# Designed miniproteins, single chains, part 47

Each design is a single chain, and the fold is of that chain. pLDDT is the mean over its residues in the fold that is shown.

## One batch from the design tools (miniprotein)

Design m1627
Fold by ESMFold2-Fast:
Structure m1627 (fold): chain A 74 residues (1-74)
Amino acid sequence: SAAAEAELSALVRARNAALAAAKSPIEELEVQIAGYRELIALVERHLPDATDVIATLRAELARLEATLAALRAA
């Protein structure tokens, strides 16, 4: 829908601005994690039957969260 496309465009613009403002690898990962959480919520809201897409996004989110945990432990 036009509303879903507008929400996705706004989310992408916000994420790109936040990535440009990030000052460290940890901040970059935090921005990416927040972006994936918002994208998952958007997909679940507009396309709840897209279970394979949601599963793929959740797997990528888990990978990013594990990477952030490893960097914070170093």
Scores: mean pLDDT 87

Design m1628
Fold by ESMFold2-Fast:
Structure m1628 (fold): chain A 90 residues (1-90)
Amino acid sequence: MEEAVELLRRAGEVAPELRSGLENTARFALTGSGEDAALRLGGMAQSLQGMGHREGMQLVLEALRLLGEDSGERVRELAERLAAEVEAAA
């Protein structure tokens, strides 16, 4: 979890316009709302990809992967699907 939160902080530095959304998503992850956090991270990675913020997108995708690994199997499977969808759109 600490690594995922740090990646989201770095993504917010790259894409300041999404900083508040990334901080709120980190709070959801820390409070045990892993499914909601995964869905939000997937959407933000898609937004970053569409804006051409490749570095921010990669940081968010890595945070999504780590969130999945630190969570139950349902959230892990959701995180893997969302990451694949973003990569397919790249």
Scores: mean pLDDT 77

Design m1629
Fold by ESMFold2-Fast:
Structure m1629 (fold): chain A 65 residues (1-65)
Amino acid sequence: SKPLPVLSPEERQEYLKKLLKAMELAREGRFDEAYKIVSEIKDPLLQKQAKVMLEGIREMLEKKG
């Protein structure tokens, strides 16, 4: 059985840790590694939001030429 969708402080810290690592990798152009870290996020909604953020970073970098 799964608990309610309210994240514990520990789960929020793990999410933020993974999100920050993924965003740093994305800034370096290492999108494959960034998406791999995001795929480890257990909450489906937060995982989807993190993927959208990574795609935004990628589009911003691509528009720079």
Scores: mean pLDDT 77

Design m1630
Fold by ESMFold2-Fast:
Structure m1630 (fold): chain A 83 residues (1-83)
Amino acid sequence: KVTLEDVKKLIKDLLEGKMTPMVKKYFPDYKYTEDSIPGDLNNDGKIDKSDQQWILDKFGLKDVEVDGIFDDKFLNALKKKLE
């Protein structure tokens, strides 16, 4: 089963632009290039709440507050979806 530490590592790697096997598995449509800004997940040129919303939309999560913070509530919601 996916642990909270696995989810923390996945989000950290995603935000740092590291295309690990877990990032490729759960975010197959995400393309990180030499012109990409780490943390700009929707490629709008800004690192803001819309990048958190992009992750939530990929997993169909509607009941998670978009505050721009990848806190334990956000990470636990992802963990539940990945299990």
Scores: mean pLDDT 73

Design m1631
Fold by ESMFold2-Fast:
Structure m1631 (fold): chain A 87 residues (1-87)
Amino acid sequence: MEAEAEEALEALRQVEEDLEELEKLIKEKPEEYKPYAEDILKAIEEALKQLEELAKKFKDHPEVLEAIEKLRKKLEELKELVKSLLE
């Protein structure tokens, strides 16, 4: 359980870094990402579902729940950014 929680935290941190880089790229080159907007939105929705399941698994691990909530907020922000590409 302890090792599993540590692995989850490491994975969540890596995804957070990847999302920050993707947000930067979309803001710098929106036209290049517009064709992928629908696929990115689907990936975000799937990631949000996976975070809900992960939160259920780690309900007694506040550090993991805190990391999940932080990542969930970043995914929601990225979702709004990507939606703006379709408008």
Scores: mean pLDDT 82

Design m1632
Fold by ESMFold2-Fast:
Structure m1632 (fold): chain A 80 residues (1-80)
Amino acid sequence: SMEEVLALLEEIARLIEADPNASPEVVAVVRGLIEYSKTASPEQQIAALEALAAMVRAVLDPETAARVEALIARAKELIR
């Protein structure tokens, strides 16, 4: 459901915001994704989540990145 997807995106945002390696730009991408998901097609939402997963792998602490990627995988399952 949209409520479950939005809850997962908020949890993702909180984890990213708590990581000292996260820049304001990465945080802005996640916050933008929450708003985007309200109007985007399922295909567009999945593509955006794939891009976010790549970004967090490159930037965040590995343990935080793994947690965020697991939540992204769950969000993708709920969308598709």
Scores: mean pLDDT 80

Design m1633
Fold by ESMFold2-Fast:
Structure m1633 (fold): chain A 65 residues (1-65)
Amino acid sequence: MSEEELAALKEEIRRVAEENRDKPISEIERAMLALLVRHASRLTPEQLAELGALAKELIDEAEAA
């Protein structure tokens, strides 16, 4: 996918994390995984790794809150 599309997807992942921050970590992980699976065929391995790193960072942040 394009750099602009990747940036938009990163913002969507952040929004999903915020919308679900009052829920169990497993629900946040499930919501993020659903977004990644939806776009998996359009992502390069490098882009998938970058999105995975962002998702982990947001999950760690939610756990700390």
Scores: mean pLDDT 76

Design m1634
Fold by ESMFold2-Fast:
Structure m1634 (fold): chain A 87 residues (1-87)
Amino acid sequence: SMEEVRARFEEVVAEIERILAELEELAKTQSPEMRARTQRGIASARARLAELRARADAAKTVEELEEVYREAQILLDLLKQELARLK
């Protein structure tokens, strides 16, 4: 159902926000050059998340919402990889 896919999307969004918060905390301990790079990555990810949220809100079918959900999972995986690389 749309409601079930939307719930899964919101779970992925919550995990993305958690990882972005961890990246912001890590950035505080980095050199100025690395911090600037990390902050650019965070800004890019936040812009992408905002786009995905807007698409999810506009979705009228399960198929449209599942496509947005898959793209959110890809973003989450990329952020997990970046966080692991920086630790």
Scores: mean pLDDT 89

Design m1635
Fold by ESMFold2-Fast:
Structure m1635 (fold): chain A 80 residues (1-80)
Amino acid sequence: SHRAEGERHLALGEAARAAGNWEEAARHYSLAIRHFLAHDPTSPLAARAAALLGTVYYKLGNDEEADKYYQLAEEISAAS
């Protein structure tokens, strides 16, 4: 299911983040967001994944993308 695939990618993203593999973490968090939003457009897990992706882009030095994903997290949370 989209929820299960989202949870799988969220877990893989967390593992990559813990290892300092920021680009790998970004890829998995991005996939998690897509799966969670396909399941539920107001998913709290999608909001969490978006906030985590924002933090990853900040660590990669991409402040513009970081801000976009922080704003996405706020938008999803406000809609729930």
Scores: mean pLDDT 87

Design m1636
Fold by ESMFold2-Fast:
Structure m1636 (fold): chain A 106 residues (1-106)
Amino acid sequence: SASAARAKALLEQSIKSNRELLEAMRERVAELEARAREYSGNKDLQDAVALARRNLANAERSLEEAEKAKDDNRKGLLYTASAGVNLIGAAVAILVGEKLIAQYEE
């Protein structure tokens, strides 16, 4: 139906948008990891970097499952939602890490 075609198109667009956000977050985590190497003794910073990496890995895995579920819009939606939550978690961890570096540089 037209409604089912629309739902599929919106899901595919959501997967694409989350892939683009994942790529941007990977670059930010790589930058954070490089900066965090100067502060190897800061456990909270190292924990924030590790959390960001785990959230990105979970988001990637969820997007791969969403792409595999392309004939099941419900599964695709659930995996895309999981990817979104993990990308938000990565963003929060990055912001925490950046704040800790700023505090440590003072």
Scores: mean pLDDT 85

Design m1637
Fold by ESMFold2-Fast:
Structure m1637 (fold): chain A 94 residues (1-94)
Amino acid sequence: MPTLDELLAAARAALRAFGAEHGLSEAQLRTVLDTLDRLAAAVRAGASLEELRGILEDARARLTALGVPEDVIEAVLGRLGLWTAVAVALRRQA
C-alpha cells in the first residue's frame, strides 16, 4: 500500500508535469504546489472535509487572481481533490 508521503511525491511530480504542459508560470505552479502541501498537512492533522474544501476554494481564488485559465484551474482542482480523497481514505486505514 502506498504511504501518504509516496502519494504526495507522485502528485507533486504529476502537477509539475501538468504545469509545464499547460505553460503555467513559476508563480502559478508554486501556488498549485503550495496548495498540495496545505492539503497534505491538513489531511495529516485530521482536518474536516469543510476545511479541505476551504483550501481548494482558496486555491481557486488565488489561481484566478494569477490569470490561470478556468479550464486549467478546473483540471488542477480536480487532480488536487482526487489526491485529497485518496489521502483521506489512506489515513483512515493507518
Scores: mean pLDDT 85

Design m1638
Fold by ESMFold2-Fast:
Structure m1638 (fold): chain A 86 residues (1-86)
Amino acid sequence: MDKKKELLRKLLELRGVSEEKIEEYLELLETRPLKDIVIELEPDLAETLSRLSEEQLLKYLEALNQGRYAEAFSLLFGEEPVEDTD
């Protein structure tokens, strides 16, 4: 439980999300799978994220939080970081 919240919190902090919004996402984690929340944050990765196991998702978030962006995206597709935010 705490590990999922810690990983999600650090991801949101790295993205510059406000503390109020971070708390909102952590509250969602109480009722929704971590995968669904991460997909909401990264909708262009939704298909890939939906295919990950919980263990793979945790490894992805750990890599992101450690600044290992290339490794994180390699865990998804083996592709470069997708920014597709337009």
Scores: mean pLDDT 72

Design m1639
Fold by ESMFold2-Fast:
Structure m1639 (fold): chain A 69 residues (1-69)
Amino acid sequence: MLKPVLHVESKALPEEAERFREKVATLPDDPEEGVQAIQELLRELKKVAEEKGLDFAKNVLVTIGWEEV
């Protein structure tokens, strides 16, 4: 079964990126529910970046892969 794996890094938001990674580690193993939860977490991270006056795309790098479980 394939599980979505996300890596998030930011020089401007290192603590927020670390918290995002911790939340991703607790997501359900169901691919559909996992993808939906990841999308919600990404929207939350984007909102935090925008509230701090940062352009999300320029200040946060997100890479998505698939891992077999």
Scores: mean pLDDT 71

Design m1640
Fold by ESMFold2-Fast:
Structure m1640 (fold): chain A 81 residues (1-81)
Amino acid sequence: MVSKEEALAVQQAVREAMAIARELVAVDPERGKELQAEIARLASNALTAVAEGDKESALEYTKKVQEKAREARELKEEVLR
């Protein structure tokens, strides 16, 4: 079972990842759109796992969302140099 606090943490991670992906799209539309699509797919899987009460899968997909968000931040910093 996924707690309310854990579900909110997943939702927050998804919101943050989608925000940085949008920022990357503004400066690098091609790579930004690719990462936005990947984050959206992983986020969908994480939220589905939360809804199904699958804590292990929810944590795994959330970690992957956070890794893609990090990649988006690094690419944005590279483009703005």
Scores: mean pLDDT 84

Design m1641
Fold by ESMFold2-Fast:
Structure m1641 (fold): chain A 110 residues (1-110)
Amino acid sequence: ATATASATGGNGGTGSGGTAKQNEEAVATATSGAGDTLTVKVKTESGDVTASASISKDDGRSGLEGSVTFTGGKGTVELTFTTADGTTFGPKLEYENGKKTVTPGGGIVY
């Protein structure tokens, strides 16, 4: 199996990319003109694919993190958003045997 990681910076930013073949990893990093950093990592192993992505803001307190894992005919997609006050929320999608389950996430903002 082969997987490709690619990251593109926005206006004033930079980008990188890579391709992971079987039993390899690829990492791509992009930085925006505002100093926000996106990191994408893809790993392949024995036909399994794991991908993760994170976005970090220059304030060190907020970000978006996501993961996608496919193993043995099962898939999970999970996104977590963290606000500057440390509140986290995000949806989760699971796939198994042709069925999809979506669990909506939500945070209480004070």
Scores: mean pLDDT 56

Design m1642
Fold by ESMFold2-Fast:
Structure m1642 (fold): chain A 81 residues (1-81)
Amino acid sequence: SPVEAARAAGVAAVRRAASMSDEEREALIAEAEEAAREVAEDESLSPETREEIIEILRRTAEAVRAVAAGAPVDEAVAAVA
């Protein structure tokens, strides 16, 4: 499902964030925020599906920020999974 795909992508992004520079993490956060805006405008998705994906993208951005602040990757991944 689109929700499952978004969750899997979010988890993968958070795991990758551990090996990224601060600039790369900021770009990843910006990409997640842009993706949330695109999902909000996607009329092919139900309102419920859009809300779930947007929440996953927000949690992904927060998890990447947490990794940037020194949080353990496994803890950050759990927030998205």
Scores: mean pLDDT 85

Design m1643
Fold by ESMFold2-Fast:
Structure m1643 (fold): chain A 59 residues (1-59)
Amino acid sequence: MMLEETEELTRLYKAADETDPELSQQTRRELREAQSLGSDLQATTEKVRQAAERVARGL
């Protein structure tokens, strides 16, 4: 039952992505923005790491 329920949930997620064309269009826009933010976050995180290393050495 638990394994079957997990597969059912996975199938529902896939069905939701396919079933709602209107929501899919909005979801894809949000996903695209989230991916763009992810790239910015990764670049920012790298800069923060470099700054932290300089500060630690600069003590």
Scores: mean pLDDT 59

Design m1644
Fold by ESMFold2-Fast:
Structure m1644 (fold): chain A 107 residues (1-107)
Amino acid sequence: SEYDKAIEFLKKIKEKLREMKAAVEQGDRERTLALANEMIEEAKKMLKESKDPEIQRILQTIVDGLERLKALIEAGAPREEVLAAIDDLMNQVDAAIQYLEELKKKR
């Protein structure tokens, strides 16, 4: 189902956000930006292919969050601010996964 694909994608994004957090902690700016760009491109692609309004809304929120995170990194924000922003985005991804799993159970 489109819901299963969205849930799988969000789980993949969560894993990439964990990798990004590790890259930030290591001071690997190149890897951090590469992961941000990769996630933005993958999320935009999935958004374009999605037909469900709830999935589109969730994916747009994730794109917006990732673009804000990229802007913080490019602006040279303190490490603690970048890490907090990653944690906030991971929490948003977790909430989105739970919401989609609940919607799937009600069908």
Scores: mean pLDDT 88

Design m1645
Fold by ESMFold2-Fast:
Structure m1645 (fold): chain A 72 residues (1-72)
Amino acid sequence: MNEKAVEAAKKKFGEKASIMPIPGADPEKAKEVIALIEEVDPEKNGVATRLTIVVVDENGNVLKEDVLEVVP
C-alpha cells in the first residue's frame, strides 16, 4: 500500500481505523487508501452499528465518504 496515504489516514482517524488497499488498483501506484471505521456496540455482542468507509489520499484529503448504519 502507499505508505504516505496509510500514515495520513492513521494521523486523521487514529488506530481505530482499518486501512485497506483500493480493490483493483495497483497498491504501489495508487495514491489513495481506504479507511474503514466500525462503531460496535459491545452490549449487542459486538455487532457493528455503523460503518464509515473513507477514501484518503497522500495529503490526508477525504475524497469519498460512505456511511452505512445497521439498525437492528
Scores: mean pLDDT 71

Design m1646
Fold by ESMFold2-Fast:
Structure m1646 (fold): chain A 75 residues (1-75)
Amino acid sequence: SGIQKAIDYLKEGKIDKAIIILQEEISKKMKEPNKDKSRKLIEILTQAQIHALKYQKTKDKKYKDKAIELLESID
């Protein structure tokens, strides 16, 4: 899945690739006919992307770890 691919890229330090995949997954969910059913998932993906972007800017591992934690929390 795109979510698993994003987790794998984050763990490998390929943060730019992970951010791109997260943007694609958010865009797909936003375009779904019943996006309200995916609202919680969109929120988690968006928070993971924010933390990945913070890691890219700050290089503080806590943001990378939080992004991975959020994505791994998805059912």
Scores: mean pLDDT 84

Design m1647
Fold by ESMFold2-Fast:
Structure m1647 (fold): chain A 67 residues (1-67)
Amino acid sequence: MSPFEQGKKLKEKGEEYYKKGNLEEAIKLYMKSITHFVDAGDYESARELSKKYAEVKKELDKKKASE
């Protein structure tokens, strides 16, 4: 499996965890996906996913601050 293919699969898994409300696992998978896209030279996919990572991270931080 190429770094690009690994990045795609990790992104898809992260999106599924996000839809299930598991923000912590989603963030972990997005981070791994970003690393694989960078390794593949796909900086556009890495950049877009980094934006989503930042949004989900803020959402998780708000949730943890309320607990």
Scores: mean pLDDT 81

Design m1648
Fold by ESMFold2-Fast:
Structure m1648 (fold): chain A 72 residues (1-72)
Amino acid sequence: MEEELKKKVEEIFKQRLEEAGATPLSVKVEIEDGKLVVKVRFELAPDATWTEVDLALQKAIEEAKKLYEEFK
């Protein structure tokens, strides 16, 4: 179940970043001291804007938090 949660969060961040015009290089999801920790590395495409990427990350964070609360 924990492994499934981590996979779902990873997919959410990858999809949101790709939709916003960023290239995800890595998405690492861990549970550390009862906290959901997501470490993301990505490249911003020339046609992408920080506003779109920031909005995508905010949506991904919201979805991930909801999943984590449901897991707890």
Scores: mean pLDDT 79

Design m1649
Fold by ESMFold2-Fast:
Structure m1649 (fold): chain A 91 residues (1-91)
Amino acid sequence: SPAPSIEQQHIDVINAPYASEEQERLALQALLGLLRMRATVLKKSKDVEGLERLARIVQKLAELLEQQGRHDEAEEFRELYDEIVESIKRL
């Protein structure tokens, strides 16, 4: 069977059974940082298809965070989504 998608791996981070709320927050901040770094690399390489795929993933993650009541974290992911969409329009 195929390996889990990158999207599923990120969803699993959001849904993981963390030992504490602090560990969950740190994991979400690490995930956001990783996604921001990936967006920067894709922008520099002008990889429009890669940016479009990343935008879909970030949008899905923001929706899941909102559904879990993590409104502040969801807003940070939406900000990244908007930044990626704007970058695509400039390419």
Scores: mean pLDDT 83

Design m1650
Fold by ESMFold2-Fast:
Structure m1650 (fold): chain A 65 residues (1-65)
Amino acid sequence: GPVVTTMAVLPATLGLGLAREAARESGGTLEQVSPTEYVATGPRVTVTVRLEGDTATVTGTSVRD
């Protein structure tokens, strides 16, 4: 299927929740790589979360139909 990149800016709690859900659906786990950055890599999705103050920028690249 096609590769789709999506991005969302959310309150930090919601952004982290969304990123964990996306990672879980691909069989991956969201890992903290720095105090402000999380990354998950799975066979069908890569998710990055950047924390800025009370907000999170979530970027996901996934394979979809």
Scores: mean pLDDT 75

Design m1651
Fold by ESMFold2-Fast:
Structure m1651 (fold): chain A 85 residues (1-85)
Amino acid sequence: SPLEQLQLQLSDLAQRYWNQGKGEAMRLINRVLQAALDGRLSLETIERITQEVIDELRSQGKSESDIEDARRAGEEARRLYLETA
């Protein structure tokens, strides 16, 4: 199904981010994947998860590079969602 393909693509994306050393990007995609597994995935949910992760990273004093990696991961999750809808 399109949903199963999306779940596989999100899982693969998280693994690719981990292999690139982009741990915060991987963390964001894993949260999106969990929302998909829970049947709660939407553009609004992706945007909310992205903003929550960015706010968490800023409050923890993470680098602008880590914040940018998370932001771009959210954009990539949105792109994958739209391609499978």
Scores: mean pLDDT 89

Design m1652
Fold by ESMFold2-Fast:
Structure m1652 (fold): chain A 80 residues (1-80)
Amino acid sequence: KEELIEKAKKLYEEALSLMRQAAQQVNDATERYKEASKDPELAEKAKRELDEVQTQAQQMIDEAVSLQKEAIKLYEEAKK
């Protein structure tokens, strides 16, 4: 019971870490896009880079959601 709860906590912490990393990457790419907006050609390149980072960040969020679901299952097993 205790062991399942501890494992669930670790998965939840990993999920939160991934979500924070994804948010940071999108924020950094958005900042680069804003800076590049002073030049139309640079802005277009930075926009494509932002879109790519957003795709990668979404994959990280999907992974985090998967880890959260696993943590919930372990909590439910610990109740039995």
Scores: mean pLDDT 83

Design m1653
Fold by ESMFold2-Fast:
Structure m1653 (fold): chain A 98 residues (1-98)
Amino acid sequence: MEHKKKLEEWKKLLKREREEVERLIAAWREAGADPEVLELVERLVEILVRAAEEIIKAGEEAIKNGEDPEEVWRKTLEELAARLREELAALRARIDAL
């Protein structure tokens, strides 16, 4: 299946990008970045990575179950969009409180 190859490529991309972001955050911490600002950046990265992992996992489970990954992703993206709106609103409130 074409989707299985794309999922493996996305997993590799996510792992590489996550490692790069973790290195950047570590460098900012060593440079004396404000701990409150750094915590907000880490939370944003966590939100985005979790969303990407859920999309990948939903696709893998769909393939395993003989389902169409695109139909499963449509539902997953709708659920993620609602959750991301809430999580980003909460993050915005924390930024406003700085």
Scores: mean pLDDT 79

Design m1654
Fold by ESMFold2-Fast:
Structure m1654 (fold): chain A 75 residues (1-75)
Amino acid sequence: SAAEIAALRKGFAPFDKDGDGKITAAEVKKLLALLAGTPAGEAFIRRAQALAGLPVDGKATDANAAAIADWLTSN
């Protein structure tokens, strides 16, 4: 939903240092790595994967970060 997209974008906003509204795969990877290993962080990763149409494994991989960044750019 639009509210879930907005909540996800808000989670990534501190990593958009240029303030251009765009987030790179590298920035998404850094956030996912910080969230990995906590129950709340894993839940966030799983939600992002579900919204992006990815397999929901809760892992902070380069492939997941790139796909989530592409989804955020498109939505």
Scores: mean pLDDT 72

Design m1655
Fold by ESMFold2-Fast:
Structure m1655 (fold): chain A 91 residues (1-91)
Amino acid sequence: MLSELPAEERIALVTEVENEVRQKLKDFIAEARKKLATTTDLEERQKISLEVHNKALEVLKELREKYKDDPARVAVIDWLIEQIEKEIKKI
């Protein structure tokens, strides 16, 4: 489904959803960035990264419910959830 969208529309929808996630997580991301700037311990840095990814998943699942009647946005959200879950597995 996502691959059937025109490339320009797909990029625009991905950007829109990513921007909404960033706006909802703005304060959490800012706090995480402050912690990362002063943290040199690898395990602590991995923990902070994992917390950010888990919060992004929570927001994406909320957006999926919000946009459940919009199949194009749902497809983008499902793809973004898959990407974040893959990143979490690498940590």
Scores: mean pLDDT 80

Design m1656
Fold by ESMFold2-Fast:
Structure m1656 (fold): chain A 81 residues (1-81)
Amino acid sequence: SAEMEEVLKEFEELVDEILGLLTRHGALIPEAELAALLARVREIGKRAREAQKNKDLEALKEEVERLREVRDELSRLIAAA
């Protein structure tokens, strides 16, 4: 559906934003904290793929919100460094 495609695009844009933050500022983040955030991103990606396969729009939206939380946490860690 068009709505599913829009939510997937938003997910991909958030991934690109997180990757950009990590490329520019990842060295400022403590190794253990960085590893934990990357593990969360991988788990979010797995659940998002499952939601897409099942055409579960609500589940995909939940994973987009979880990915936003990771982005915001990354931004806070970078600002604190």
Scores: mean pLDDT 87

Design m1657
Fold by ESMFold2-Fast:
Structure m1657 (fold): chain A 86 residues (1-86)
Amino acid sequence: ERRRLALEAEILIGVAAVAAAVLLVVSRKEGSPYVPEAEEILREVRRLEEELRALVAAGASAAAFRELTRRAEELIERILKLMKEM
């Protein structure tokens, strides 16, 4: 289960990373006031990637991976909401 949960977290963080990159590119093309927020979101994605690597290395619990997945899902929702406001 831990390996499966780690893979689920990795996939969702990957989706968040792609979505954040798209948001940043679109924001820059528009000259949007959302560029600073898009950059903050991208930094948060990178933090999630670092936490995932640390949790895998530490042999963390299933609960830790579920929390990471939840945070990645929240970040994806935030990105989608921001894109709708552009």
Scores: mean pLDDT 80

Design m1658
Fold by ESMFold2-Fast:
Structure m1658 (fold): chain A 66 residues (1-66)
Amino acid sequence: SITAGEQVVKVEFKKGTSATDAVAELKKLSDTLKFVPFGKNGVQVIVGAAPTADDIKALEKAKQLA
């Protein structure tokens, strides 16, 4: 579920990076983000209303893998 103030970031990963492996790496960077599989090789990243520095770092990593 999405709570008021939460944002959803949809990411489709590049060929050569599986969504499963990418999500595992992102979970190492942040324990507060929620991940929902989306599309063929993507994920919906649910960001809380008050993102942490670790959340931002994980989102930057996701952008690099997209």
Scores: mean pLDDT 79

Design m1659
Fold by ESMFold2-Fast:
Structure m1659 (fold): chain A 68 residues (1-68)
Amino acid sequence: KLKISSDSGLEIIVDPNKTYNLTPDTENDGGILKGVTEDMTVTLDTDKKTLTINGYTRPLELFDIEEV
């Protein structure tokens, strides 16, 4: 799994190339979401180097990425 974090306090732990529906501070389908108060749909694409949150796609270079 990869941990993806931002300076805004967002933390996401997911496997790549799978879409997750995550609720804060719970584990859903092996994915974890922290640092936010709302549910998020998350897809990590390591081939395209993008993170998509609630349909909004951002480059992975905007995030800190760590293997966990």
Scores: mean pLDDT 82

Design m1660
Fold by ESMFold2-Fast:
Structure m1660 (fold): chain A 99 residues (1-99)
Amino acid sequence: SKEEIKEAIENEEFTREDLVGEPGDSIKDKAALALRIFLELLVEKGYMTNTELGKIIDEVLKKNNGKFTFKELREAIMKKFGISEEELDELLNEAIDKV
């Protein structure tokens, strides 16, 4: 369900490998796919470029020894790009709808 996917996004740790390749069928795999779609929507809607997105992901992964939580990624995006928490939640819900 969408609620299970959103709960997994909030509670799981992700790696770079979770953001690339073919998604599996687990709730965590669906959460990783939703997160990937969320990141693609940030670029598509003009909040950032692909290069800026790559840099922020690299920074978050480097800071956390190759892993990150959605909370850490969200806070980094908000701080760097000045996007509101409400706008990011709307984009996340749109991404979950596409899974």
Scores: mean pLDDT 84

Design m1661
Fold by ESMFold2-Fast:
Structure m1661 (fold): chain A 85 residues (1-85)
Amino acid sequence: SVMEEVAKEEEKRLEETYNEASKKSSKVTPQVEKLREEALKEVKELRDQGLSSTPEMAKKLAEEARKYTEEVINEIKKLTEEELK
């Protein structure tokens, strides 16, 4: 439950970040799309592991998904800002 909620929340954050980047510059689209796809894959893997794990492990995996997604979002934002110069 918690892991599924976290995965959906992080997927929404990634999609929102991708849409914002694409609105600002088409030049970043290929790189941003690649980062989004890799992040979605990682979140899915962490979700699948969490659902088959103990509640304690699921909580740790959920935190790992949040941290990983935040790093990717920051990278997308940085790439987008650099292209707007």
Scores: mean pLDDT 81

